# Designed miniproteins, single chains, continued (3), part 64

Each design is a single chain, and the fold is of that chain. pLDDT is the mean over its residues in the fold that is shown.

## One batch from the design tools (miniprotein)

Design m10354
Fold by ESMFold2-Fast:
Structure m10354 (fold): chain A 89 residues (1-89)
Amino acid sequence: LSPEILRDATISMVIIGLSIVKLEAKKLEDEKKKKEVIELANKAIDALEAEDLEAAIEHLEKLREKVKDNPELVKLVERAIGEVKKLKA
């Protein structure tokens, strides 16, 4: 596989993971936190679709802080950050 195909496939997988974060966020009791999590996930997806990996990492780091009390969401966001950082390297 070419590096270009691997990058595009990885970006698609990260976007799918963030879609799962948005779905899990719908189960949150705190309506304000739910809105903030979905908004940050959408900003990260938009940055990934634009291939702005630096902006994507910034939004994902903010998302991680917002979900720090939810271990399942932290795991999903940490994996996304790791995958995007590998693409930037």
Scores: mean pLDDT 84

Design m10355
Fold by ESMFold2-Fast:
Structure m10355 (fold): chain A 88 residues (1-88)
Amino acid sequence: MEEEREKLRKENEILIGMALAGLRHLGYDVTEEELRAASPELIGELIGELFDYFGNKDNPEKVAESKARIEKLVEEIRKRYEDFLKEQ
């Protein structure tokens, strides 16, 4: 159980790093703290949309759809972080 938890924690850190790099590459001003406030499910969904965006760069329809979903997820992440800060 301890080894499983440590593995999941390290995998989550890698996913956060990937999400941060991908979002910043697309011009989103997102911080590591904002991503850490997001649920693992939300980070996973964001990574999926980032892969869809970069994987379909030559398809304008797919790019537009993925970009809209990424923007929605970024707004969700920012809301959660702002709520987190208000609890302090």
Scores: mean pLDDT 77

Design m10356
Fold by ESMFold2-Fast:
Structure m10356 (fold): chain A 55 residues (1-55)
Amino acid sequence: MMSEEEIIEKLLELDKKDPEAAELYLRILQHEAATSPDPEQRARLERVARRFREA
């Protein structure tokens, strides 16, 4: 799996080129964050989503 920094960078790059695709990808990550049984993975994906929204 990619690092948090790599995911954030790819999301921000995608948002500049295709914001609809970036929003869809973010939605997928938020769903994974909400449904993952691994609390550490949930926290990691929640941090990625939050950083993207704050950017």
Scores: mean pLDDT 75

Design m10357
Fold by ESMFold2-Fast:
Structure m10357 (fold): chain A 83 residues (1-83)
Amino acid sequence: SIEEALEKIKEAEKLIKEARELAEKTKNEEAKKLILEAEIQLGLALIYLGISKLTGDESLVEKAIELAEKAIELAKEAIELAK
């Protein structure tokens, strides 16, 4: 659902922010790379969700959810690496 996609996008945004703060403090370059990948996945999720809202294509909502979940996973990996 669009609501589920929005919830996952918000979770990804929160985790990316946390990851960036930790990576900046620790100067961890590998964590920074994972954060960049997470930001790219989040950006794609937002694009797919936007197109879905305009076209009514539910398959794009599913893709947005998958991309947001990927961003969450990458951000969590970055947080763990930066600890």
Scores: mean pLDDT 87

Design m10358
Fold by ESMFold2-Fast:
Parts: structure tokens; C-alpha cells; sequence
Structure m10358 (fold): chain A 63 residues (1-63)
């Protein structure tokens, strides 16, 4: 049903957020990017996913 679909999407977005942040941290640890670049990328990732997650949570609450 719609609830299961929304919950699955929410879990997927949260896992993708974790993965994208981890990828940035791994690049920083390998010296492929600067600390400043890593900080900016993580902030952009958080802003993007936080909005998507909030929208999905609102849809779930509206059910």
C-alpha cells in the first residue's frame, strides 16, 4: 500500500544520505579533496536530503 511505499522511499533516502556523506569522508581521508571542500559538499548533501526526507515524513503523517 501507499504507506509501505512511502516508508521504503524514506529508508532508501536515509541510507543514500549516509552513503553520500561516507563517500565525501573517504575522499577527504584519502587526500582527494580539502577539508573546506568536504565541509561544503556535506552541507549541500544534508540540505538536499533533509528536504526530501521532511517531504516524505509529511506525506506519511498525512495518511
Amino acid sequence: GKLQELVAKLIAEKLKLIGDILDVKLKLERGEISEEEAKEKIEEIKAKYDKKIAELEKEIEAL
Scores: mean pLDDT 86

Design m10359
Fold by ESMFold2-Fast:
Structure m10359 (fold): chain A 60 residues (1-60)
Amino acid sequence: SIKDLIEELKKLREEIIQLENEYEKAKQAGDTKKAEQLKEKIEEARKKAEEIAKKLEEEL
């Protein structure tokens, strides 16, 4: 349902913000390995958010 898609998108946006904050911390600490892992997770979460946003646009 559209309501479930909105809630899922909201959760993904919150997750992305948290991952971006952790990414900045890892970069500041010089933890290149951690920063690379977080970058991958951010990219995956953004792709999921884009798919959900597209579904919402097609339904709205």
Scores: mean pLDDT 85

Design m10360
Fold by ESMFold2-Fast:
Structure m10360 (fold): chain A 72 residues (1-72)
Amino acid sequence: DPEAAAGARGQAAMDRLKSLVEKYAKEAGITDLTFQEVMDALTDAIDAGEISVNNWQQLEEAIKKILEEKAK
């Protein structure tokens, strides 16, 4: 089932993304930020043309940058 397989990959990607956000938020000392707030900031930056996310490395770097900006 291609749809079920795609859903499973999507869920794994979301779980990984949440883990990255939690890891970098903890490293930046951010305790009051939700996963949704980070995703909203990421979406806003992409829509504004400030960042481009074409792979996991760029996504991780973008999340790290957003969390560093929030920590200032």
Scores: mean pLDDT 73

Design m10361
Fold by ESMFold2-Fast:
Structure m10361 (fold): chain A 98 residues (1-98)
Amino acid sequence: SAVEEEIKKLEEKAKNTPDPKKRTEYLSKAERLRLLQPETQQKLRDSLLAVAKKRKLPLSEEDVDAIVARMVEALRAGHSVLRAIGEGEQLRLDLLKA
């Protein structure tokens, strides 16, 4: 797919740059594109739901969907991957306290 080719090009640019800052920027852009893919989001939902069931946490499928949606919203708003993860974690904590 065009997005998979874009990710590979960013990873190649990261590999070929001598600048550590540019390497981090290219890898960050690749990770953003990967997380914006529906397939990656589904794997994340499946993983979170499996962990919730294994640990007997009171998180529904709708709760897990909301957590992943919050992360995607942060990414689309231009926030970093680290910020998007933080937004999802905060919602997870809020849902567990409800």
Scores: mean pLDDT 86

Design m10362
Fold by ESMFold2-Fast:
Structure m10362 (fold): chain A 102 residues (1-102)
Amino acid sequence: NDDEILRRFGEMAEKGEEISSSEAIEVVEIVQKGVLEVLEDTKKTNDLNPEAIEAINKRMEELKKNFEKLLEEIKKKEKIKARDLRQMIAKMLDPNASVDIP
């Protein structure tokens, strides 16, 4: 179900469509869960030194705070452009991203 929701969201972003705040919240929560699971798996399956583990922990805490802030902004809106939400998520996941991701 998560994969289907993310696929539909991607299609709506490509078409320049708007989604409801409830749909946007669901997308953000799925992305947050997936990203945090990947980072946890990276710590668990790779033989990383303590500095690398600390860097991942710091990134996970930063991401949690950023996702919480994004969810609060979405809750204030009735609708959001799927493309705008995709950009907000992309910029949050890569703070150095300066390109417009469709």
Scores: mean pLDDT 79

Design m10363
Fold by ESMFold2-Fast:
Structure m10363 (fold): chain A 75 residues (1-75)
Amino acid sequence: LPSAEAIELAAKAVEERNKGNEALKQGKYDEAIKHFKKAIEYAEEAVKISPSEMTQALLKEAKENLKKAEEKKKE
C-alpha cells in the first residue's frame, strides 16, 4: 500500500504537472519547465517512499513533459 506521504507527494506532482500543461498551452515555456521540474521532484520522492506502478508512471510522465517543454522553448 502506498504511504500517506507518498500519496501526498503524488498529488503535489499531479498539481505541478497540470500547472505545467496549462503554461505550455499558453506558450509560457519557462513556467512550464519550472512546474515540470517540481513535478519530477515530488514524483521522485514519492517513488523513493513507495515504489509502485502509479508513482513510477507519474515520474516517467513528468520527465516526458519536461522534455516536450524544453523542445518547445527551443522553437
Scores: mean pLDDT 82

Design m10364
Fold by ESMFold2-Fast:
Structure m10364 (fold): chain A 67 residues (1-67)
Amino acid sequence: GKKVLLVVDDDEEVGKKAGEMYKKELGADDIILLTGVTLEEALEIAKELEEKEGLDVIVVYRGAIYR
């Protein structure tokens, strides 16, 4: 399916910059930027997007790749 980065950071600008870097390096199609969520919540959102929307989701949480 469509490959997207789910990027989570408290700072929108920091998250946006990290997301653009990883999008280029990993060949992702799009970025979803979220603030105010935990790593556990981000992983749950990624599973929901994969199951409901057919997306291939990579989670970037505070600059680190988790899947």
Scores: mean pLDDT 83

Design m10365
Fold by ESMFold2-Fast:
Structure m10365 (fold): chain A 59 residues (1-59)
Amino acid sequence: MEFYQAIKDYVAKTPEELTLKKGNYLRLLEEVDEEHWLVEGLDGERGLVPKSYLEPVTL
C-alpha cells in the first residue's frame, strides 16, 4: 500500500477536498486528474488534494 505525507498545510476549498496538516499520512486511492488525487487519511477521511502537497513516504 502506497503512502504519502503532506509537505505543507492545505485548507479544503470545497466539500470534495480534504484539509491537510503538514506531516499527515495519506493513502492514494485514485489519480483523478493531472493535479488532484483522491486520498484517505489515517482517520478514514477522504477527499481531493493537490498532488504537489504530497511526497512519497520514505522508509
Scores: mean pLDDT 81

Design m10366
Fold by ESMFold2-Fast:
Structure m10366 (fold): chain A 56 residues (1-56)
Amino acid sequence: PLYRVRPGVTLRFGNGTVLRPGDLVTPAELAEAMGLADPAFAVALALANGAIEPVA
């Protein structure tokens, strides 16, 4: 599944990774950027914070 960073959202991670509005990201890429072992948990956190949306 693909997710898109929502309009007006910029995600900055402690490792220096930056995701900008409209960037496409997979669960695995998001987990790696967040330093998390569980891709499903990384996606759940980003969705709960309104940072990403599913790509149809």
Scores: mean pLDDT 81

Design m10368
Fold by ESMFold2-Fast:
Structure m10368 (fold): chain A 55 residues (1-55)
Amino acid sequence: DDEERARRLAEELAERMLESGVDPERAEEFRRRHSGAEHLGENEELLRRLEEIEA
């Protein structure tokens, strides 16, 4: 469950990075590195920060 959630959040973050003009290779590298359950909390925090910037 945590691994699945971390992976989904990493995918969402990578999509947001692409929309922001980040290089596709960099976005792909981020998604791959942050797909583990150990990154769940970090991914949640990063997504929250991006949403705050956009809001």
Scores: mean pLDDT 78

Design m10369
Fold by ESMFold2-Fast:
Structure m10369 (fold): chain A 70 residues (1-70)
Amino acid sequence: NVEKILEELRKLLLKSARSEEERKLVEEIVEVHGKIIEALENNDLETAKKLRKEGEKLVKKLDELLEKEE
C-alpha cells in the first residue's frame, strides 16, 4: 500500500518538523514520492528509479536537520 507508506512518511516528517526549513524539505520529499507514483502508474520504471535516488538524498538532508534540533 504505497498510499499508506506516503501517509506514514508525511506523518513522521511533519511530527519531526520544527522549523520552516524542515517543513519545506518534507514538502519536497512528499512531492518527489508523488512523482514516483505517477511514473509507476505510467509504467515508467526508469524515471521512478531516478526519482527514488533524489528522494533518498532529501531524506538524508532531513535526518541531518533533525540531529541539529536535538
Scores: mean pLDDT 73

Design m10370
Fold by ESMFold2-Fast:
Structure m10370 (fold): chain A 66 residues (1-66)
Amino acid sequence: MEEELRRLEEEIRELREEIKKEYEEILKNNDLSEKEKERLEVIRETALKLREIGLEIDLELERKRR
C-alpha cells in the first residue's frame, strides 16, 4: 500500500512537470490571445489540483507510519 502511494505520487509529480513545461511553452509566445490566456488558467488550476493530491498522499503516508 505505501509503495503504491509513493508510485502514484511520483506519477503525479511527473504529470505536473509535463503540465508546467506546456505552460512555459505557451508563455514563450509574445502575443497571447484571450483563448490562450484562458488555457493558461486551466493549466494553472490543473497543476494546483495535482499538487493538492500530492500533499494528500504525503499526509496519508505519514499517518501510516504512526
Scores: mean pLDDT 71

Design m10371
Fold by ESMFold2-Fast:
Structure m10371 (fold): chain A 94 residues (1-94)
Amino acid sequence: MEMIEYLKEEIEKDPKNAEAWLLLGEVYLKQGDYEKAIEYYEKAIALDPKNADAWAKLGEAYKKMGDYEKAREYYEKALALDPNNVRAQENLAE
């Protein structure tokens, strides 16, 4: 994907670009590469730990891997940061 190459180039230019790490995680999540999605979401969270959506996306990746306990933990973290995070609310209601 040209998107992966573009995002990797942006990260090489600015490795503190949390948004680029988050978007790279989303691309791998859509491809079914949940391990890489988790790796890149963890990098985004390390750079911006207050991004509730990044925590919710990390939870989604763990849920896709069948790790429901970790998924729940990360959704709870997302709601602690933003109580209106729709992704975390919907997944914790399950």
Scores: mean pLDDT 82

Design m10372
Fold by ESMFold2-Fast:
Structure m10372 (fold): chain A 55 residues (1-55)
Amino acid sequence: EEEKRKKQMELNYAKGMAVSYEVEEHRLSLFGTKEQADEAKKKKEEYEKKAKELE
């Protein structure tokens, strides 16, 4: 199914982005500003939610 393949690719992308933002949030919490860390956390949560919705 064409739609199933697109959904799987979108899921993989969302999972990858969530991991990337989790690492960035941790880095910014140590070396950046609180505002930057909060933005990275928000992006991480958005991609985590998207990944769960696609499963």
Scores: mean pLDDT 79

Design m10373
Fold by ESMFold2-Fast:
Structure m10373 (fold): chain A 70 residues (1-70)
Amino acid sequence: SEELKKKIEELELKLLLYEIVAGSTEFVLERMKANPKTPQSLIDREEEALKQTKKEIEELKKKIEELKKK
């Protein structure tokens, strides 16, 4: 159905945005880790944020897959 297609497209766009955020956070983390002056607490915070974003990405992928089976 067209409604199902639109819902999948919206979730795929959301997935793309989350993947961009994850990639940007990974890039920032690599830069932070390369700088010996970066406090470990800031690295830990960004690593936890990245972990949460990756979890949301996996949940979105599962939702998209389930909808494609309908």
Scores: mean pLDDT 87

Design m10375
Fold by ESMFold2-Fast:
Structure m10375 (fold): chain A 65 residues (1-65)
Amino acid sequence: AAAEEARRLIEEARRAIAAGDVETARKLVQEAERHLRRSGAPAEVLLELAQEIAEAYAAVQAAEA
């Protein structure tokens, strides 16, 4: 499912940040956001995933600094 794929991509992005591969992490977060937008999940699940994606993106931005 698209929501499950988004969570997988977020976890991969976090690992990439830990490994110092910030550009890969940024691309993974962007892909997670695309899967979220195409998801047929209930609004409550979409809101939770949107928050997790925003937090992951903030982590990528901090690591790029």
Scores: mean pLDDT 74

Design m10376
Fold by ESMFold2-Fast:
Structure m10376 (fold): chain A 55 residues (1-55)
Amino acid sequence: SPEDKIYMEASKELSKKLKEAGITLKTYEEFLQALELADEAQKKRDEKLAELKKS
C-alpha cells in the first residue's frame, strides 16, 4: 500500500543515515544522535502520510 511504502522508505532512510554517520550505539552521545535522526525520519514519514491523505 502507499502507506507501507512510506513506512519502508522512512525505515531505510534512518538505517542509511545511521550507517553513514558511523553510529554503532557504543556511547551515550551516539545514542542521542540516533534519537535525533529517528525523530527527523518520523517527521518526514508523518509529512508524507499527511500528504497522501490530503489527496
Scores: mean pLDDT 78

Design m10377
Fold by ESMFold2-Fast:
Structure m10377 (fold): chain A 61 residues (1-61)
Amino acid sequence: SAEEEAKEYKKKGEEYEKQGKYVEAAEYYEKAAALTKDPKEKLEYEINAGLALIKAAVSKI
């Protein structure tokens, strides 16, 4: 289902984040947000993507 696929994308985002690959992590969180039909889960994925992008930007300073 789309919801299961969204959860798999979230797990992949978490794995990239653990590797310090924040831009790739954000990409997968955004894919999860696009697939979920739950507004609360969508918001949580979008927040995770935004935080990952902030980490990517800060890590280059």
Scores: mean pLDDT 85

Design m10378
Fold by ESMFold2-Fast:
Structure m10378 (fold): chain A 85 residues (1-85)
Amino acid sequence: GPARELYEAIVAGDAEGAVKAAQRLDEMGRPELARTAGLNAGIELAKRGEVDKAREIAQALYDSGTPAAKAAADGLLKGIELVTG
């Protein structure tokens, strides 16, 4: 589903795919699923040492400006903090 697609796109560094998956979650009215997918992806990228990749994807999601994209970016950055802080 779109939450899994969002997670996979973020971990792959696919900013365009991440934005598209977040838009599908906006259409479903489920920004909380985007936040959870972002959180899990942030943890995974931080464990891989790919923090700069994670920050670039978070910026692309914020620039998209939709509720699910912003929730995904917030989750992603929080996932990084949980591993690195």
Scores: mean pLDDT 89

Design m10379
Fold by ESMFold2-Fast:
Structure m10379 (fold): chain A 74 residues (1-74)
Amino acid sequence: MEEKREEALELARRAAELAVEAERLRETDPEEAERLAREAEELLEEAARLARELGGEEAVREVLGAALETAREL
């Protein structure tokens, strides 16, 4: 199950990266920003879904925390 946990964390980190990029483009390229924000939302939802299957709400909290930490460092 370590593989699925790593997959959920990778999806969450990727979602955070896309969300930060979307915020950067929001005023200069709003169409691209919306596309990236939507993709980030989809990836984060998938990460949360996988985490919930692995360890319930505690695992979801861990995965969302990883995404937030990644966004803060970018």
Scores: mean pLDDT 80

Design m10380
Fold by ESMFold2-Fast:
Structure m10380 (fold): chain A 85 residues (1-85)
Amino acid sequence: MVYRDTETGKVVEIDPKEEKIKSTDTEALTFLESALARLKEQKNKKTFTITLGSGEVLTATTLEEFYKKVLDAYGKERGTTWVEV
């Protein structure tokens, strides 16, 4: 999956099978890697749930949905939008 920041043009690439994240945005990369570390603890669950530093709780039934929600939460905090390309 590949996402682009509409304000900066920076890209985030997420491979949910390999649990790898690549980005030209180092702050987005750090945020997503933190979420991924919490997600790895929940691999055997039917649903994925994390609480972000902001207190927002994210839930998803697939890794793809989870990463999209994490990126949306990050964009909301930064005042930007991430779109899948």
Scores: mean pLDDT 73

Design m10382
Fold by ESMFold2-Fast:
Structure m10382 (fold): chain A 84 residues (1-84)
Amino acid sequence: AAREALERLEEAAERAVELARRAREAEAAGRLEEARRLLQEAIEAAAEAGRAAAEVLRTGSEEERRRALEVARRADRELAEILA
């Protein structure tokens, strides 16, 4: 259902952003192997968010699709800022 896909999108997007922040902190501390692992987990979470967003865009109402795009855009902005 689109509601469940929206919830998965929000959770996965939040997880991706948090993992990316932690990866940057690990890099700054010289913990390169931890940073690499955290970035890998962030990529996996971002992929999950993308799949959930695609499901909402295919099956959701106009409002649900709008919310999914807003969540995705917010996560993309946060990730761009973290990785800058």
Scores: mean pLDDT 88

Design m10383
Fold by ESMFold2-Fast:
Structure m10383 (fold): chain A 97 residues (1-97)
Amino acid sequence: SPLERFRLSPEEVAAGIEQIADELEKLAEKYNNPALKEMADLFRKAAQAVREGNLEEARKLLIEAMKKLDESDLPPEVKRHAISLLTAAAIELVAAE
């Protein structure tokens, strides 16, 4: 089935989200911004929720990360980069279904 070609295991999805969290931590260090670090922590919790089979909790954690980004004082270009990373994590989460 074509759909089976796009289905990732929970571990593969969790690993993908953790790689995105690593990129957010690099941005947090570069810009010395606590909101980016808090987003990275939320992404790591989302990856753990995926490993536990709790996709609903993972989704809630990504939404919380988006809210922290929206409330941050980050430059627009940095916010766009973080939105791209969040979008990649959301795509990984959809692939877990």
Scores: mean pLDDT 79

Design m10384
Fold by ESMFold2-Fast:
Structure m10384 (fold): chain A 111 residues (1-111)
Amino acid sequence: SAAVRALFDRVAARLEAELDPESYAIARAALEALLAGKYEEALELFSQLPEDVRNRLLGILAGELLAETDAAAVREVIGMLKKLAELAEKKGDEVLAMNLRHIARRLEAHL
């Protein structure tokens, strides 16, 4: 989706300003994998980030999604986050799964 690509590009621009270069490179790769439907690769990349950096990334993503006016783009990303959460739970990352589900629920409440 062009709208989801544009949203992720805005998230990436915020991340570049707020993260160190190594963390930014991993975060950017994770967003590209997620956009490509490569959920296993996206989860592996998210899992490489320290917890505090991952929480910062998820906070920026949630903020940009809450500001997004394209409801279809927001619903598409909610679907991606739910898929990623299910996979994280299957792989034993209960904290990441919980954080992703919290973001998805907050976004659904805003829609």
Scores: mean pLDDT 85

Design m10385
Fold by ESMFold2-Fast:
Structure m10385 (fold): chain A 67 residues (1-67)
Amino acid sequence: SEEAKKELLKLIAEILRLIGDIIELEKEKEKAEKEGDKEKVEEINKEIEELEKKLEELKKKLKAIKV
């Protein structure tokens, strides 16, 4: 159905956005590590962990739609 297709596309878009956000944060973390900014590294690690948790929830929803 069009509704199921719309839900699937929205979920995929959210997953891709989160993956992109995590990749950018990992790049910022590497930069902060090279600069010796331990406080920034800790802040970024916390943000990555939170986004990874959201990504797991979305992956679970995606599997429920495809199975």
Scores: mean pLDDT 84

Design m10386
Fold by ESMFold2-Fast:
Structure m10386 (fold): chain A 58 residues (1-58)
Amino acid sequence: FEEAIKDLREKIKLAKNILSDEEIKFLEEILEKIEEMFKQKVDGKEILDEVNKLVDSF
């Protein structure tokens, strides 16, 4: 899980050179929602599924 979040953050950093500020903000908001789901102790598999959806969007 932590590695998946790290990979997403790295891809967002790389995408800052390609994506608009609005798109970056949207991706960061989704990442924050995933982190909140983790704090709420939502099943890690469900969180990983959301993470994989974001990865597929790149």
Scores: mean pLDDT 69

Design m10387
Fold by ESMFold2-Fast:
Structure m10387 (fold): chain A 65 residues (1-65)
Amino acid sequence: MEAKKKEILEEAKKKIEEVAPGDSKAASQVYQEALEKAKKAGLSEEEIKEVLDEIEKMIIRQINK
């Protein structure tokens, strides 16, 4: 479980760093992709929330540059 959470977060981080400032569509796609990966990995609802909260923070930091 923990290793899979870290893998999803690392992949999302790399994709978010490639998102252009203000590109909310690209940011939304990264978020949705991470959600689907977490669900397929069998993460609990609480674990999914933790992953998505972290990804949202990364998106906010990238888009507000």
Scores: mean pLDDT 78

Design m10388
Fold by ESMFold2-Fast:
Structure m10388 (fold): chain A 60 residues (1-60)
Amino acid sequence: MPLSKEEIEEVTRKALAALRAMAEDIERGELPDEALTLEDVERSMARVEEIKAQQLKKLE
């Protein structure tokens, strides 16, 4: 079932908040994986915005 427009907006807001938290963890060096750069996080944020646009288009 497709998400509602409001749900898509809420989910993307939460995803962006999580990515911001990840960026802070990267700056602190607390991630237990390959060191992601802030550029990688920015790319992920752009991806989330792209997915949001696709989901909103599909919802129509």
Scores: mean pLDDT 72

Design m10389
Fold by ESMFold2-Fast:
Structure m10389 (fold): chain A 61 residues (1-61)
Amino acid sequence: LSAAQQALLDQLNDLAVAAVALAVDLVLAQAAGDAATAAALSAQLDATAAQIDALAAQLGL
């Protein structure tokens, strides 16, 4: 792998870890009935998924 490809792969892994954490927080917010926090976390998860898709496309995945 080139240094650039390795950096993109590292970013992809970091975003995947962040997405799992956001998903856990979203489930907890939903269980607590906190609609405002759940909506904010859902939007962040959607944004993170879009970033993952963009990085995967750059890597030819």
Scores: mean pLDDT 85

Design m10390
Fold by ESMFold2-Fast:
Structure m10390 (fold): chain A 95 residues (1-95)
Amino acid sequence: SNAKLRELAIKTTAVALGLIGRAVDAELQGKPELAERYRRLATELIKVINELVEQGKLDEALEFANRALDALSLPDDEQTVAELERIVKEAKEKL
């Protein structure tokens, strides 16, 4: 359990940093709406992962964090955002 909590904390931090990086890149490319979508996704995803942890759903929280990291490895922003929005929706359904 403590090992899983540590892994989740590291992965959740990586997700947050990845989303912030994507938002900054979008702003530098003159895509403010895309940057706003990434910032909203960062807030929503971190919140829902933390809520799953609070409910003792550590395995589900870790699965969604892993899926978010996989989505952030995709080069296409439109596909990345669509997958992250799907992850947030599915994670909320587990609450």
Scores: mean pLDDT 90

